# Designs tried in a protein design run: designed miniproteins, single chains, continued (4). Part 90

Each design is a single chain, and the fold is of that chain. pLDDT is the mean over its residues in the fold that is shown.

## One batch from the design tools (miniprotein)

Design m15094
Fold by ESMFold2-Fast:
Structure m15094 (fold): chain A 100 residues (1-100)
Amino acid sequence: AEAEKKKKQEESQELVKKFLESLSEEEKKKIEKENKEALEEAEPLREKKLEEVKKGADPVKKMQEIFDELIKKGHILVGLQKAIYEGDLEKVKEYLEKLK
């Protein structure tokens, strides 16, 4: 159900917040660097997919394709963001474990 998905999204966000609070300054800098690299790689993909959306493609499907491409390139933070969006608590925990 949609309400159940929202609850799992909130639980995922709280889990991520607690994880970030447990990190050292060096670990936080590593996550910031990975986030910056993921955003830089996302930009050209977003521009390309936006052109397809302007031609009548489904924007949700094109957003999903961007996430899948970045995850395929090894961007763990993008995989974490997708898991949070989907309310997949088990996948969120798996990605957080990989970031330790």
Scores: mean pLDDT 77

Design m15095
Fold by ESMFold2-Fast:
Structure m15095 (fold): chain A 67 residues (1-67)
Amino acid sequence: SLEELRRQVEELAREILTKAGVPKEEADAFAKQIADEAVRLVEEGRLTPEQALQFAKEAAENYAKKA
């Protein structure tokens, strides 16, 4: 389900950001933002669920490198 995908994307992004040293509140906020975007792209048929997880990983890693 899209709800389950959202949860998985949010958890993955949050874990990557937290391990990279991003503060918890900032990591939580950005993980939610990534999850919102990833789910929207899947609903629009622009990404598969598997691609949405890869998108989340790349977005979180790119954010961590700039922080």
Scores: mean pLDDT 84

Design m15096
Fold by ESMFold2-Fast:
Structure m15096 (fold): chain A 92 residues (1-92)
Amino acid sequence: MEELKKKMEEIYEETLKRLAKTTNLEEQLAILDKTLGELTRIYMEAVKELRERGASPDEVLQFRRFMSKVIVPLSLRRAKTRLELAARKAAG
């Protein structure tokens, strides 16, 4: 679990660095889509393993809480980027 948490934090930090250097909204969206896909997959696999090991519901909830700190900010940024792209296309 700790190794997965570190990997997810590293993915998050690297993604923020790439987004800071990327000025193109379509490229930002591609980065966010790829990163969120990877993080969601890791999260779902980790939750499955926790349940299979007989982890308590509280342990699963604590892991979900940790994941929310990483996934939620990126999901909100992705939603904003999608809206900005849609607005630019509509303004055409």
Scores: mean pLDDT 81

Design m15097
Fold by ESMFold2-Fast:
Structure m15097 (fold): chain A 60 residues (1-60)
Amino acid sequence: SIRDIVKDYYKKMGVKRSDNQINTITTTTSGFLKSLGYTSSSPMVKPIVKMFIESEVTYS
């Protein structure tokens, strides 16, 4: 699932986030992917998750 990819990415970065923060990024990423017509199994999921998480970490 997209949520598991989000959680794994934060873990790889060594960054701790609350369930609410994980849910916010997951919802934003899922909405964006859906708007582009991508499924949760798309190879575009990981690059887009990376983009959103790196942005969140940079501006937090």
Scores: mean pLDDT 80

Design m15098
Fold by ESMFold2-Fast:
Structure m15098 (fold): chain A 90 residues (1-90)
Amino acid sequence: MTEGLQNPEKIEEGLEEVEREVEEAKKELEEAKEKFKTDPSAKTAAEYAGAALRLIGAGTDAWLLGRRAEREGRPELAERAYKIAEEALP
């Protein structure tokens, strides 16, 4: 069972964090994409790839939170988590 000191944050807290991470990653991805489009180089390509990987990671975390929310009988949190994952996993 989840207890404050030893356990990861609660589903709601994790959902808020992953939602923020996805939004930040989407913004960074668009900025990196525009930089690569404007000044194509190995550096901007690496930045674009890194931003894309960060977004995929955040989306995966959201999907895992959705699965956990379903298991705990919280369909509204699961729906929100899956929506975040869908936005992150094109």
Scores: mean pLDDT 77

Design m15099
Fold by ESMFold2-Fast:
Structure m15099 (fold): chain A 100 residues (1-100)
Amino acid sequence: GPATATIPLSDEAFAAYDAGGIINVVLESPERGRRVIGTIFPDGSVLEWEPGKATVTLDRAARKVTVTVSAPELSGTYTAIVDTPSGRIVGGSAEVTVPP
């Protein structure tokens, strides 16, 4: 089945987003490098960079981002990372292991 990771947002990252920033959601691995899979805009709209392969959702009340990776060609172990608009602060991270 698809691999899912839930990333709690730091208070600092959520404050930056709530102030009109964006959230970028990234998958990173040593073997496959770093890829942006989603961008969440201040209005709550989501741009999916890997449509049909990875989905990103934000639960504002819980301050959590959920990443679901369903594509076997993305198989491997990744760190799913929430980047703030400044790119300097990791808003949160979680491991996700995508089956072959």
Scores: mean pLDDT 78

Design m15100
Fold by ESMFold2-Fast:
Structure m15100 (fold): chain A 86 residues (1-86)
Amino acid sequence: SMDVNAQDELGFTELWLLVGRGDVDGVEALLADPDLDLSLKDVNGNELLDMKDGAGRTPVDLALSLPDPEARERLVALLLEHGARA
């Protein structure tokens, strides 16, 4: 999908999928998109940067779980810069 606010079958946004893959460049590009709706909610009613996965992890929590230290550091920094909760 070309829609930056699109959700998958689980209600996860493109941001979540990119963070889960450790795609730093993809997350950076998505967060720089002026059309990104930060008020977009998941199936549980959480806003984009406050959304939780099935394990209760936010995008920051998910980034912190990544094995690549460079991707982890850059993704956490990008998410926090854009107002994500720690």
Scores: mean pLDDT 67

Design m15101
Fold by ESMFold2-Fast:
Formats: structure tokens, C-alpha cells, sequence
Structure m15101 (fold): chain A 89 residues (1-89)
């Protein structure tokens, strides 16, 4: 993925995370699944694989570590919003 394509994907994942958090009918389980999917998509966009058995917390932690190591602003953006979503549960 190009930098512009990664940025567009990151914005889409942030919107998905915000949508889940503001939905009064969303369950904790549905929000956790959304966090995991957003983090997985961001990691795959920068060439990192995610284990299917990773928890949402493990996926977000891995994304944060990679964002800090690479300096990728798109990965950092998704990590920030996913971390916030986890804290609001």
C-alpha cells in the first residue's frame, strides 16, 4: 500500500472505532471485536501479520510498538484511537 492508501485506510479505521464507541446499542464484545479488526487492518497495511488468537489488547499493543519503531503516522493514528476505545470500555 502507498502512503496515501495507508492514510485513507487509517482514517476509515478511526471512523469505525468512533462509530462503535458512540453506538448506545453496541455491546462490549462488539466494540472489542471492532478494536481488534481496526488494529489488524492497520498492521496488515504496513506488512505485519497478526495471530488470529491475539486479544484486542495484544493487537493494539503490537500496533503501538510498530508505530513507535517505524514512525508511521497512519499506524500511530489508529493505535491512539484504539487505545482510547479500550480505555472507554
Amino acid sequence: LSESERAALAVAQVLRLVGALVDPNATKEEILETIKEAGRAALKAIGHEVDENDTPEEVVKKLRKIAEETGDPSAALVAKHAERALKEL
Scores: mean pLDDT 82

Design m15102
Fold by ESMFold2-Fast:
Structure m15102 (fold): chain A 78 residues (1-78)
Amino acid sequence: MVEELLEEAKALLRSLGLPEELVEPLALFMVAGYYLSKKDYETAKELWEKVDEALLRKVLPADVFEEYKAKFEEAGKE
């Protein structure tokens, strides 16, 4: 299931003409965000930990990146 969503996200990003080096970080981010929205914090955090933060920072605005980083790192905290 997770792998299927990742492959679909990668296919979408490639179809948009994104550089290959950015495809995997963005796909991981998109799927992690999906699981975060489903309150599956364990899966969301596992996927976020695989994201290359340096590459993701090249494509996301700084404020958006910091907001999501906080959400993933704080996922499941009281």
Scores: mean pLDDT 79

Design m15103
Fold by ESMFold2-Fast:
Structure m15103 (fold): chain A 89 residues (1-89)
Amino acid sequence: ATEEAVARAEALLDQASELIQKARDAINEGKFDEAKKLLEQARNLIREASAIVEAADLPPEVKQRLANRITALEIEVVGLEVEIWLKKK
């Protein structure tokens, strides 16, 4: 059902957001290998949420809202991966 698909996607994106925050904390502590693992986990959750959004017959406004959130989190993951790369040389 639409409500179940939305709830599942939102829950996955909430988990991804938490992992991204933990990755930021790990980067600040110099724990780059831990941060990379957290970002990989976040990326997997974002991919799962994206697959749910694409497979579900969602109203256009709901699909756009979720797609925008997915894009924002993907940008955060890439930004942190670049930060790790710059700090590791």
Scores: mean pLDDT 87

Design m15104
Fold by ESMFold2-Fast:
Structure m15104 (fold): chain A 86 residues (1-86)
Amino acid sequence: MDAQVAINLLKNAILRLEQSDGDPALRAQAISHLQTAMQAIQQGDYDLAIQHLQRALALAEQIGDRQAIQSIRQAIGIVQRLKEKS
């Protein structure tokens, strides 16, 4: 799996969170962490990406968007594998 698959999963997670009825402050924080994680992935900083993805996951779990949670978890798995190959 490549970095682009992870980025596409995170774009999906952002779209899901933007459409959720959850707390707007928690949504904004989660989206911010996902955007930072995408930038870190593009720069090859997988450690930074994982840190922001884990924070976004915790926020998404508080919001309760199951599809966003699933996309973030899948992206974390991909980024962890990319780190092992780097």
Scores: mean pLDDT 86

Design m15105
Fold by ESMFold2-Fast:
Structure m15105 (fold): chain A 73 residues (1-73)
Amino acid sequence: GAAELEELKKQIQQQILEHVKGLAEKIEKETGVKPVLELIDGRVLVLRFEYDGKEYELRVDLDQAAEEALSLL
């Protein structure tokens, strides 16, 4: 039912958060630069870092990402 789908969505959001944290650690190891990781309004993950004079930004909407993941099932 609806409760089971909401629980799955929450689990997917947590999995995405863990993967983004892992990506930040890999970037730090490879570039020597520690990325900034922010969670905006409890929903949007923002990962920022500067490398070789260029700024990089990754933005992940946890709600949209979870919805996309569910659509692949």
Scores: mean pLDDT 80

Design m15106
Fold by ESMFold2-Fast:
Structure m15106 (fold): chain A 79 residues (1-79)
Amino acid sequence: SGSPPRFSSLFANGDTISGTVSGAPPGSVTVTVLKDGKVVGTAVSDSNGRFTITGLTVGTTYTVVAENSAGSSSVTVTT
């Protein structure tokens, strides 16, 4: 068991969402990007808590969820 993750930074640029998660062990956080409840992208945080998801549709609003076994946090972002 770990602590629930949170977003310490989040950036949207063109077809890409990137950022950093904190509050959880490095490499333990799954980041999921959702549009209208459908999964459109996933990443796992690296040893520095960083993630990058590419191949998204520009000008689109997404829900971004960071989660591990202890819980989740979510934010909304527009590319």
Scores: mean pLDDT 81

Design m15107
Fold by ESMFold2-Fast:
Structure m15107 (fold): chain A 91 residues (1-91)
Amino acid sequence: MEALREEARRLFELRKRVAEGDPEAFAEVERLRAALAKVTEEDAMRRLAELYGLPLDLSEEERAALLQRAEEELQRIFEELAAEAAEAAAR
């Protein structure tokens, strides 16, 4: 979980900087998009299993459940980060 939360936090910060018109942040997002375009489904599954500390010998049903769980968890983390940022801005 920690690695996933750290990665989500980095993406959240990049998104904030892009929203503020930072050209360096925009270039970084484009680099990430180009890298992701080369990722296969199998590579993505291996990365998710590693982030969750799970074995790589998951069944296809378990892989589908992991993808859904990861999507839900990422959304929750982004919502938490947004709430933390709003709280900090209010101070």
Scores: mean pLDDT 66

Design m15108
Fold by ESMFold2-Fast:
Parts: C-alpha cells; sequence; structure tokens
Structure m15108 (fold): chain A 96 residues (1-96)
C-alpha cells in the first residue's frame, strides 16, 4: 500500500505538472489538485493510507475533468494519470 501510494503520488504529480505547463488547468483547478496532492502526501507520511488514497482519488477526478474539458491533451499527461490510477487501485486493493 505505501509503495503503491508513493508511485500513485509521483504519477499524479507529473500529470498535473504537464497539464499546468500546457495551460490546461485553471488557477483554481491547479490549486485544488495541489492541495489534494499535499494532503495525500501528508496522510501517507502519517501512515493513514485510506485518507491518502481518498485525497489522491480527488486529485485524479479533477485532472480527469480538466482533460475532458480541454479536448486535446498531451499523451504524456494521459499516460501519467493512467499509471497514477493503476497504482492507486493496487493500493486500495491491498487496504481491503
Amino acid sequence: AEEELKKALEHITKAREIMEKSGLLSPEESKEVEEHIKEGEEYLKKGDYEKAAEHLQKAISILDESMEKAGEVPEEAKEELEKGKEYLEKAVEELK
């Protein structure tokens, strides 16, 4: 769970950075994603893996909506978010 959450965090963070550099996130969306990423990292450091997963899932949801609104999205951003989703799913499976 911890290693999978760390990898999810890394991939989600990279997806956000690509989207932000491409101008595909509003300032408000970017800040909200950043706050959820920070909360996820903080809970992960505290060993609260369920809350870490919850915040990372919220970051994914905002990024998914932003990608859908943008139309044309860099493939690298899509690939990074997909990997983030895969690692988060593995972490959630291990917590059950």
Scores: mean pLDDT 84

Design m15109
Fold by ESMFold2-Fast:
Parts: structure tokens; sequence; C-alpha cells
Structure m15109 (fold): chain A 62 residues (1-62)
């Protein structure tokens, strides 16, 4: 889940909402498979907060 960790660090550098950073860190801790990690990493970088992240992940992963 290196991709998820890097996406969280980038979002934090951009001044993302604390809810997005918290949600991203929780997902990184679950150590998702590489294929899922890539999708989640993209969703983190495209989201403004934790709610938007949840919506994007649900849409992309079912």
Amino acid sequence: SEAVRRAVEEAERRGADPSLVTAGRLVAAQQPPPEMAEIVAEAILESKDGNELSDRVAERLG
C-alpha cells in the first residue's frame, strides 16, 4: 500500500481536509492489495474530504 501512503502525504501537502487524511491513513493501515491500492490512491488525490473519498471508492470498487 505504498501508493496509498504517498497519496495521503501528497493530499496533506496540498492542505486537504483532516477527514480525508484520516480516512486515507486508515485505508493504508488495512494494507489493501496493489490493484485496489492504486484505485484508492487516485481517489484520495481527487477528493476534497473523507465523504468524497468514500463515494469515489464505492463507485470504483463496488
Scores: mean pLDDT 81

Design m15110
Fold by ESMFold2-Fast:
Structure m15110 (fold): chain A 73 residues (1-73)
Amino acid sequence: SHEALLEEFEARLAALRAAIASGDREAILAATQALDDFLEEHREEFFALPEERQRELLERVAALQEELAAYFA
């Protein structure tokens, strides 16, 4: 279900944010890989979501990418 997909996405997102907050580069890389793997595995389900929900999720991913870029700058 969309609810289950979103719940798993939130868990992956929270793990990555926790890793960024910890400042542990290895933890950040591991959490980033886990999120990337999740998005790739569920790509078809992601594109089946309503457009407004897809936009919301993409905005949240983009915000994290900006945080990662700043962290590694």
Scores: mean pLDDT 81

Design m15111
Fold by ESMFold2-Fast:
Structure m15111 (fold): chain A 83 residues (1-83)
Amino acid sequence: DLTTQLIMQVNRHRDQSQMQQMQVLVDYVGQHFSQDVGDQMRQLLQQSRTPDQAYDNMRQYVRDNLPSDVSSSVNSALDYIRS
């Protein structure tokens, strides 16, 4: 399922910064779910000045723009990055 795959990708990069872990998440979403969504999320990360801004912007984007199941999966992975 998407949640398991996203968490596994993040786990492989736990030694990297939170911003870099979010880049990995965005790249996976773009490759395996939607290139357009991945591109929009990548722009949000690039426009964010801090990890906290990136989290808030990405949570809002997925809530507003993605189906509830996909949004839930991405938010679970974002919570995992923060932990």
Scores: mean pLDDT 86

Design m15112
Fold by ESMFold2-Fast:
Structure m15112 (fold): chain A 98 residues (1-98)
Amino acid sequence: SREEVLREIALLLQIIGDRLIALQAIENGDEEKAIEAIERIKEVALEAIDLGLLKVAEFAIKELEEVAEEAEKKGMKEVAEKARKLAEELKEKLEEAK
């Protein structure tokens, strides 16, 4: 229980950190760094699904959708498309886990 709670907190902090990195990269026009950050968010979300931490995966999906919106606003089409694709792939995995 306590170990599981600490793991959940650690995964949430990883998602938050990579979201902030992605948003900073988008502001700086660093498409490659933004893509690396959103790919790390997907990896953390997949780990959360495997662990049965479905709310962490739901949080990651929401954060990827927000990153996609910000990338689109700044004309970073490839980042926006990648973030949307990763969010949809995670939604499919999450439904299979329910």
Scores: mean pLDDT 90

Design m15113
Fold by ESMFold2-Fast:
Structure m15113 (fold): chain A 61 residues (1-61)
Amino acid sequence: SPQLEQIKASMERHAEHLSKTLSKEEAIEELEKMTKRVKKQFPEYAEEIEKHTKKLIEKIK
């Protein structure tokens, strides 16, 4: 889905910004908060958003 790919790309850009400006622990916490908001807005993509977030967190760790 073009919408899902746009959401993933937006999340990746935000995760990169967080990792450059915050500690690893703070960046992960903020990314998890963003993920909860995005999943509420796009419940049809909740599973894919969750999988993508886990990959982003692994890259930050």
Scores: mean pLDDT 85

Design m15114
Fold by ESMFold2-Fast:
Structure m15114 (fold): chain A 103 residues (1-103)
Amino acid sequence: HMGKVKEARQFEVLEAEGLPAVPKRAALLKTDDGKYYVFATATVLDPETGQPRTLTVRIEAKEVKKLPNGEWEITGKATVTDLETGTKRVFDNVKVVLKEAPA
């Protein structure tokens, strides 16, 4: 469950630890209840067919830090959904570093 989105910003993903694939871009969302969420997409190759698959990533932030260099460090729980199968996997400890993307 996610609250009503109050703020949304677009970012480049510099690092992603604990995820099965590193997204290139992510959206950082703040809800009206003060929670932060990161939404991203990543591409992986199917091990059986060799074809690209799209994963969607939702991170519920446990900790959000704005670093002195303007980057954002976010740690939390990720839910990764395969768009072809609808299969969901949960990763309890992930860390992403985000850089503000040009408009």
Scores: mean pLDDT 79

Design m15115
Fold by ESMFold2-Fast:
Structure m15115 (fold): chain A 64 residues (1-64)
Amino acid sequence: AHMDGEDIRLMFEGSKQGIKTAEEALKAGKLDQAKAFQKLDDISKQLQDAVDKAIAENKERLAK
């Protein structure tokens, strides 16, 4: 089995919903603005890196 780009896109869409929820909480004053923005940016970068690594690993598995 392998991951399709569709599955990866669905994971990104789910993450966007989570970001929207955090943005709503920030707007309601439930989170510290500066720290919330840094956390969201950090999570976004980590997710992007994890996706890239998963794609590379999947290609390596197919090559074996």
Scores: mean pLDDT 66

Design m15116
Fold by ESMFold2-Fast:
Structure m15116 (fold): chain A 95 residues (1-95)
Amino acid sequence: SAQEQIEQAKEHLKLAQQAIKQGKLEEALRHVGEALRHAEEALRTATTEELKQQAREVVQRALELAMQVLKQTEDKDLILRAIGLILRAIGLLED
């Protein structure tokens, strides 16, 4: 269900935030990517405006965490991955 997808996305956002605090930026971006995947599925399957809004809030938080990683890293591969996730999140919010 969309609600289950939203709860999975929220769990990945918590893990991403914890990884950022530990300096595990590659792990953080992996969890941001998983959160966006679950949020995209939630947006696709949500039948109510309330569930769509919850999924959009998850996408917004994923965007913020990817931007936080971008500000904390000088690694070119992590920068490119963070930019890719930021662009994906923006795309989901424009629909």
Scores: mean pLDDT 90

Design m15117
Fold by ESMFold2-Fast:
Structure m15117 (fold): chain A 89 residues (1-89)
Amino acid sequence: MSREEAEEEVRAEIERARELIKETEEAIAKGDKEKVKKLALELGFEAIVVGTNAWLAEKAGAPKELVEEGLKVADEAVKKMREAEAFIA
């Protein structure tokens, strides 16, 4: 994987994670427990994906700021997943 490819992948996954976070917040606000349960699983998977892509981007020589943003978004996805799990408990 080139640095450019790694940067594109982590940026795409950051955007996807942010979209899932927003969709989860909207589902919680609507009280849709079935949708929240599905989104909690998707957030957990996406947290692993964006975190892995941030790690790969770091190894490819991507800017530190981009790597840190990816890791921060992975943490935000985990936090939102936990909030979703608490909501459906």
Scores: mean pLDDT 88

Design m15118
Fold by ESMFold2-Fast:
Structure m15118 (fold): chain A 71 residues (1-71)
Amino acid sequence: HMKIIVEKGDETPEEAVRKIVEAARNPSLKEVVVKVYADGTEEDNRKALETVIAGAQALADRVGAEVEIRE
C-alpha cells in the first residue's frame, strides 16, 4: 500500500534509497517522496535516476508498493 514517488531535486542515489528503505520499515507511512539530483552531467543524472528507480522498483515488487516517477 505504500507509494514511492521519485522526483528531481538534490538527493544522492544513496540518500534516496536509504529514505525508501526507512519508509518501507514504517507500516503507518502511505507515501515517500525522494528527490534525486539532476544538476550534474547528463550521464551522471541518468545513472543516478536509473539507480534510484531500480532500487525503488525492487523494493516495491517485494513489499507490494507502487512506484511513480514525476518530472
Scores: mean pLDDT 78

Design m15119
Fold by ESMFold2-Fast:
Structure m15119 (fold): chain A 96 residues (1-96)
Amino acid sequence: MMEVVDEEEVLAAMQEAGAGESEATRFAARLLSSPEEEREKLIEEEAEKIAEKEKERNPELSEKELERIFVVRYTALKLQVIGAYIDYELAQRKKE
């Protein structure tokens, strides 16, 4: 059965590993504590929110430009989460 780790526990471990208190760290902790099947959906929803916020700032943006913003942010969020996971795992391997 799937092991789900508490979000606050993951956050604490990431901070112990040297991660700063930031929106990015909180989002990564939320993803790492979520079931694997929910992670892709959470990343997609976050990227969509960023694209919507950009549309509000620049209403003249075309649908093509909004789709490009979505793809870029989606990819960036995925890479950011992978980086945070690697940092977390490396910290655990050095556990004393």
Scores: mean pLDDT 68

Design m15120
Fold by ESMFold2-Fast:
Structure m15120 (fold): chain A 99 residues (1-99)
Amino acid sequence: MSFEEQLEAMSEEELKEAIENLMAQVKEYEANRDAFLEILRGMSPAERAAAIAHLRGQIARLRALLDVMKKRNLPQEWIDGVERIIAFYEGVIAEVEAA
């Protein structure tokens, strides 16, 4: 079963809980963005590459989640929240790779 098929099988309550947990986690990282960047920059090259690969995987999963949310006509506020999370991770990757 694909990740997209798994998401489509989730209840609205399960999706809401997953989205709320993601938004809460990212708000903590956004509030301490510089500290989060320092952690990534303080990693060894191998650890940093693994962390970036993990973040790229999370972005792919979040894009799949957005597709499911749009298909189900979930609240725009939740869609905007997930798009903000994607933008945050993309920004972190871009800044770490530029330095």
Scores: mean pLDDT 78

Design m15121
Fold by ESMFold2-Fast:
Structure m15121 (fold): chain A 120 residues (1-120)
Amino acid sequence: SSRAQRIAELTEEAVELVRAAYKAGPGSATGLLATAARKALEDLEAMAALVDAAVRYDGRRLGEWMVRGVLGLSPSEGLRMATGMADGALAAAARETDPERARLLREMARRFEEAARDLG
């Protein structure tokens, strides 16, 4: 379905962002993305579910899903993941040539930014 295809595309983009962050190494600005990268590399199904939740839920519900739901993250881990995913999605959107894919990446970033605000 078109929704399943969009989730697969966003998951693929998230994995690429995570790999890019991992290659950059744990700097102060990139440390959050490196933390997100390690978590995503350990559980691709959790990453796919997280991307699905980001498209489906507002930021508050996304934060609740990350901390109290399937991922079971601590609030500090959730905040680091949300911040890293937001930054990564915005970076991907900036280089994306497809307007619809860029829009979905910006929407994903906005949801994670909302989750980060609620968790912080």
Scores: mean pLDDT 75

Design m15122
Fold by ESMFold2-Fast:
Structure m15122 (fold): chain A 86 residues (1-86)
Amino acid sequence: SEEVKKIAEGIKAKNEAERLKTEYDRLEAQGGSPEEIARLRAEYDAVNAKLKEYQDYIDKLRKEAETNWQKGRDNYAALQAAKAAA
């Protein structure tokens, strides 16, 4: 499904961001060139921007699920109240 595909892409993006951050920290600690450090920083920022898109998608799905759950609970409560009043 599209949902499973986007979740898998989000996980891959998160893993890549962690890998790039590790390389950035290693090069900074080892005295890498400013150009190499800047390039890794730019790649890290690009992956994080893509990761934010996936987080926004997941948040949208979570909000929709929460809204549907709340409507279901409200309908169930109303039904129980009606039965108790009868």
Scores: mean pLDDT 78

Design m15123
Fold by ESMFold2-Fast:
Structure m15123 (fold): chain A 58 residues (1-58)
Amino acid sequence: GEEGAKKAEEAARNARAAGGLTGYGGAMQSAIDGREGMDPEEAAKAAEEAALKGGGKA
């Protein structure tokens, strides 16, 4: 829905704002940080779900 699209857009923007940490770099950073305090599974799952719903032109 609309919230999914907004989350996907914000996630993509945050990845770019991280100084070009997208895809490979962003995934590694998330995995490292998750093991030390963040839940990487929930973060990755939420970002992927938002991207799928936001990217879909349904």
Scores: mean pLDDT 55

Design m15124
Fold by ESMFold2-Fast:
Structure m15124 (fold): chain A 73 residues (1-73)
Amino acid sequence: MVLRVTVTAGGDAERLAALFEEVGMEAEIRGDTVIGTLRTSREEASAKLQALVDRARAEGVRTRSVEVEEVEE
């Protein structure tokens, strides 16, 4: 399974990308948007996405939008 997470940051794209990498996602910065890609099991994907959300909240990173897309291999 491939999970793609697209988040629009309020000026903190580099910090948000670092959080993606820290939870084991590949991160790409496109302007104020960060795209994370994770190739793993559904269980691991769910756990890593939850960890990302928890860390963003703990660090005070504000996000404008979050989109999650599951892609079949």
Scores: mean pLDDT 75

Design m15125
Fold by ESMFold2-Fast:
Order: C-alpha cells, then sequence, then structure tokens
Structure m15125 (fold): chain A 89 residues (1-89)
C-alpha cells in the first residue's frame, strides 16, 4: 500500500471518529496521517501530499472546534485555507 493511500485511509478513520464525537481517536489518526503525508512529500509526491495535508488541517480545525479549543481551531482553519489558495485552487 502506498504512503498516500495509507494516509487517505487514516484521514477517513479520523473523520469517522470526529463524526462520533471521539476527538481523542480522531486526533491520533490525523497525527498518523500527517507522519505519512510528510514522508510522501519527502519521496516526491508533493501535490498529493499537499492535498492530504489540507484535508488534515481541515479535520484538525473541526476536532479542536468540537473540543472548544478556539485558538487551535482558528490556526488550523487558516492553514487549510492557505494551502487550498496557494496549491489547490
Amino acid sequence: MSLVQQAQDYLRQAQQYLDQGDYDSALQYVDRARDLIRRARDQGYTQQALLLLQRAYSLLSRIYGGQGNIDLMNRYAVLSVRLRQQYLS
């Protein structure tokens, strides 16, 4: 399985835990995905890694928002928007 595919699978699992209100499990899966995204970028899969990183930041914003951590919610929302505008728009 590719690093990109495994990162996609972890982000899907994070979304499922987020939808269930299990913020701790959602964070763990986003962290696992971010490690794989970094490795995929290092291997030259830059466009795919940036798309996945944007999704990871969007999920982190929603998770921290659900936890009431408004500072981290806003931080990751800004990071998600910046990646979309610079590389994905």
Scores: mean pLDDT 86

Design m15126
Fold by ESMFold2-Fast:
Structure m15126 (fold): chain A 68 residues (1-68)
Amino acid sequence: MADEVIEALRKAAEQLSGPAGRLVREAADSAKTITEAIAKGVEAAQRLSGPERDLVLKAIKEAFEKAK
């Protein structure tokens, strides 16, 4: 179940480049539960630009809906 959110974060990281992609990937790699993946993903998104932030937040939301 955490796998869905973690995979979504990894996919979002691949669509981002440079520091933004690395930040999101680190969030995915350090998370072990759905709650941690969401929290770390949101923290990473807060450091991104508007379009990049929206991409990450949308990925988290869709993955969480699937994991419920």
Scores: mean pLDDT 77

Design m15127
Fold by ESMFold2-Fast:
Order: structure tokens, then C-alpha cells, then sequence
Structure m15127 (fold): chain A 72 residues (1-72)
């Protein structure tokens, strides 16, 4: 039986926020957490995180997050 997409998205984003915080990407972590708190989709939250990563000069992370959005 399929779990709610919203519940899976929230759990995944919560884990990702913690990972970004642990590696020192506070701004990306904050954007991911804000997406969870606002009830945004996985795609919308990744798109916002990708934009913030690009703004900070992390082009590899930005492209990786953008690619995840396109697969959703």
C-alpha cells in the first residue's frame, strides 16, 4: 500500500536538511527546512535549494538538485 506522497516528501526533505546542516551548507539546509514547514512539494523545495546553491557558487550541488527536480 502506498504511503502518502506528502509524508514521503516531508521525511526525505527533513533528512536532506539535516545532511546539509551537517556539511556546513546552512543556507541550503534552511531553504529545505522552510520548504518542509511550508508544505511544499519535493520538486519545488529542490528547485529553491538548487537556486540557493547556485547563488552561493556551488554549481555541482545546484545542477544535482535541478536534475532531481526533472526526475519527479
Amino acid sequence: MEISDAELDAEMLRIMSGVFRAIGDDAVSDVVRAGVDAGLSLAETYARASAVAAQQGDTDLSQRLAQLVQKL
Scores: mean pLDDT 74

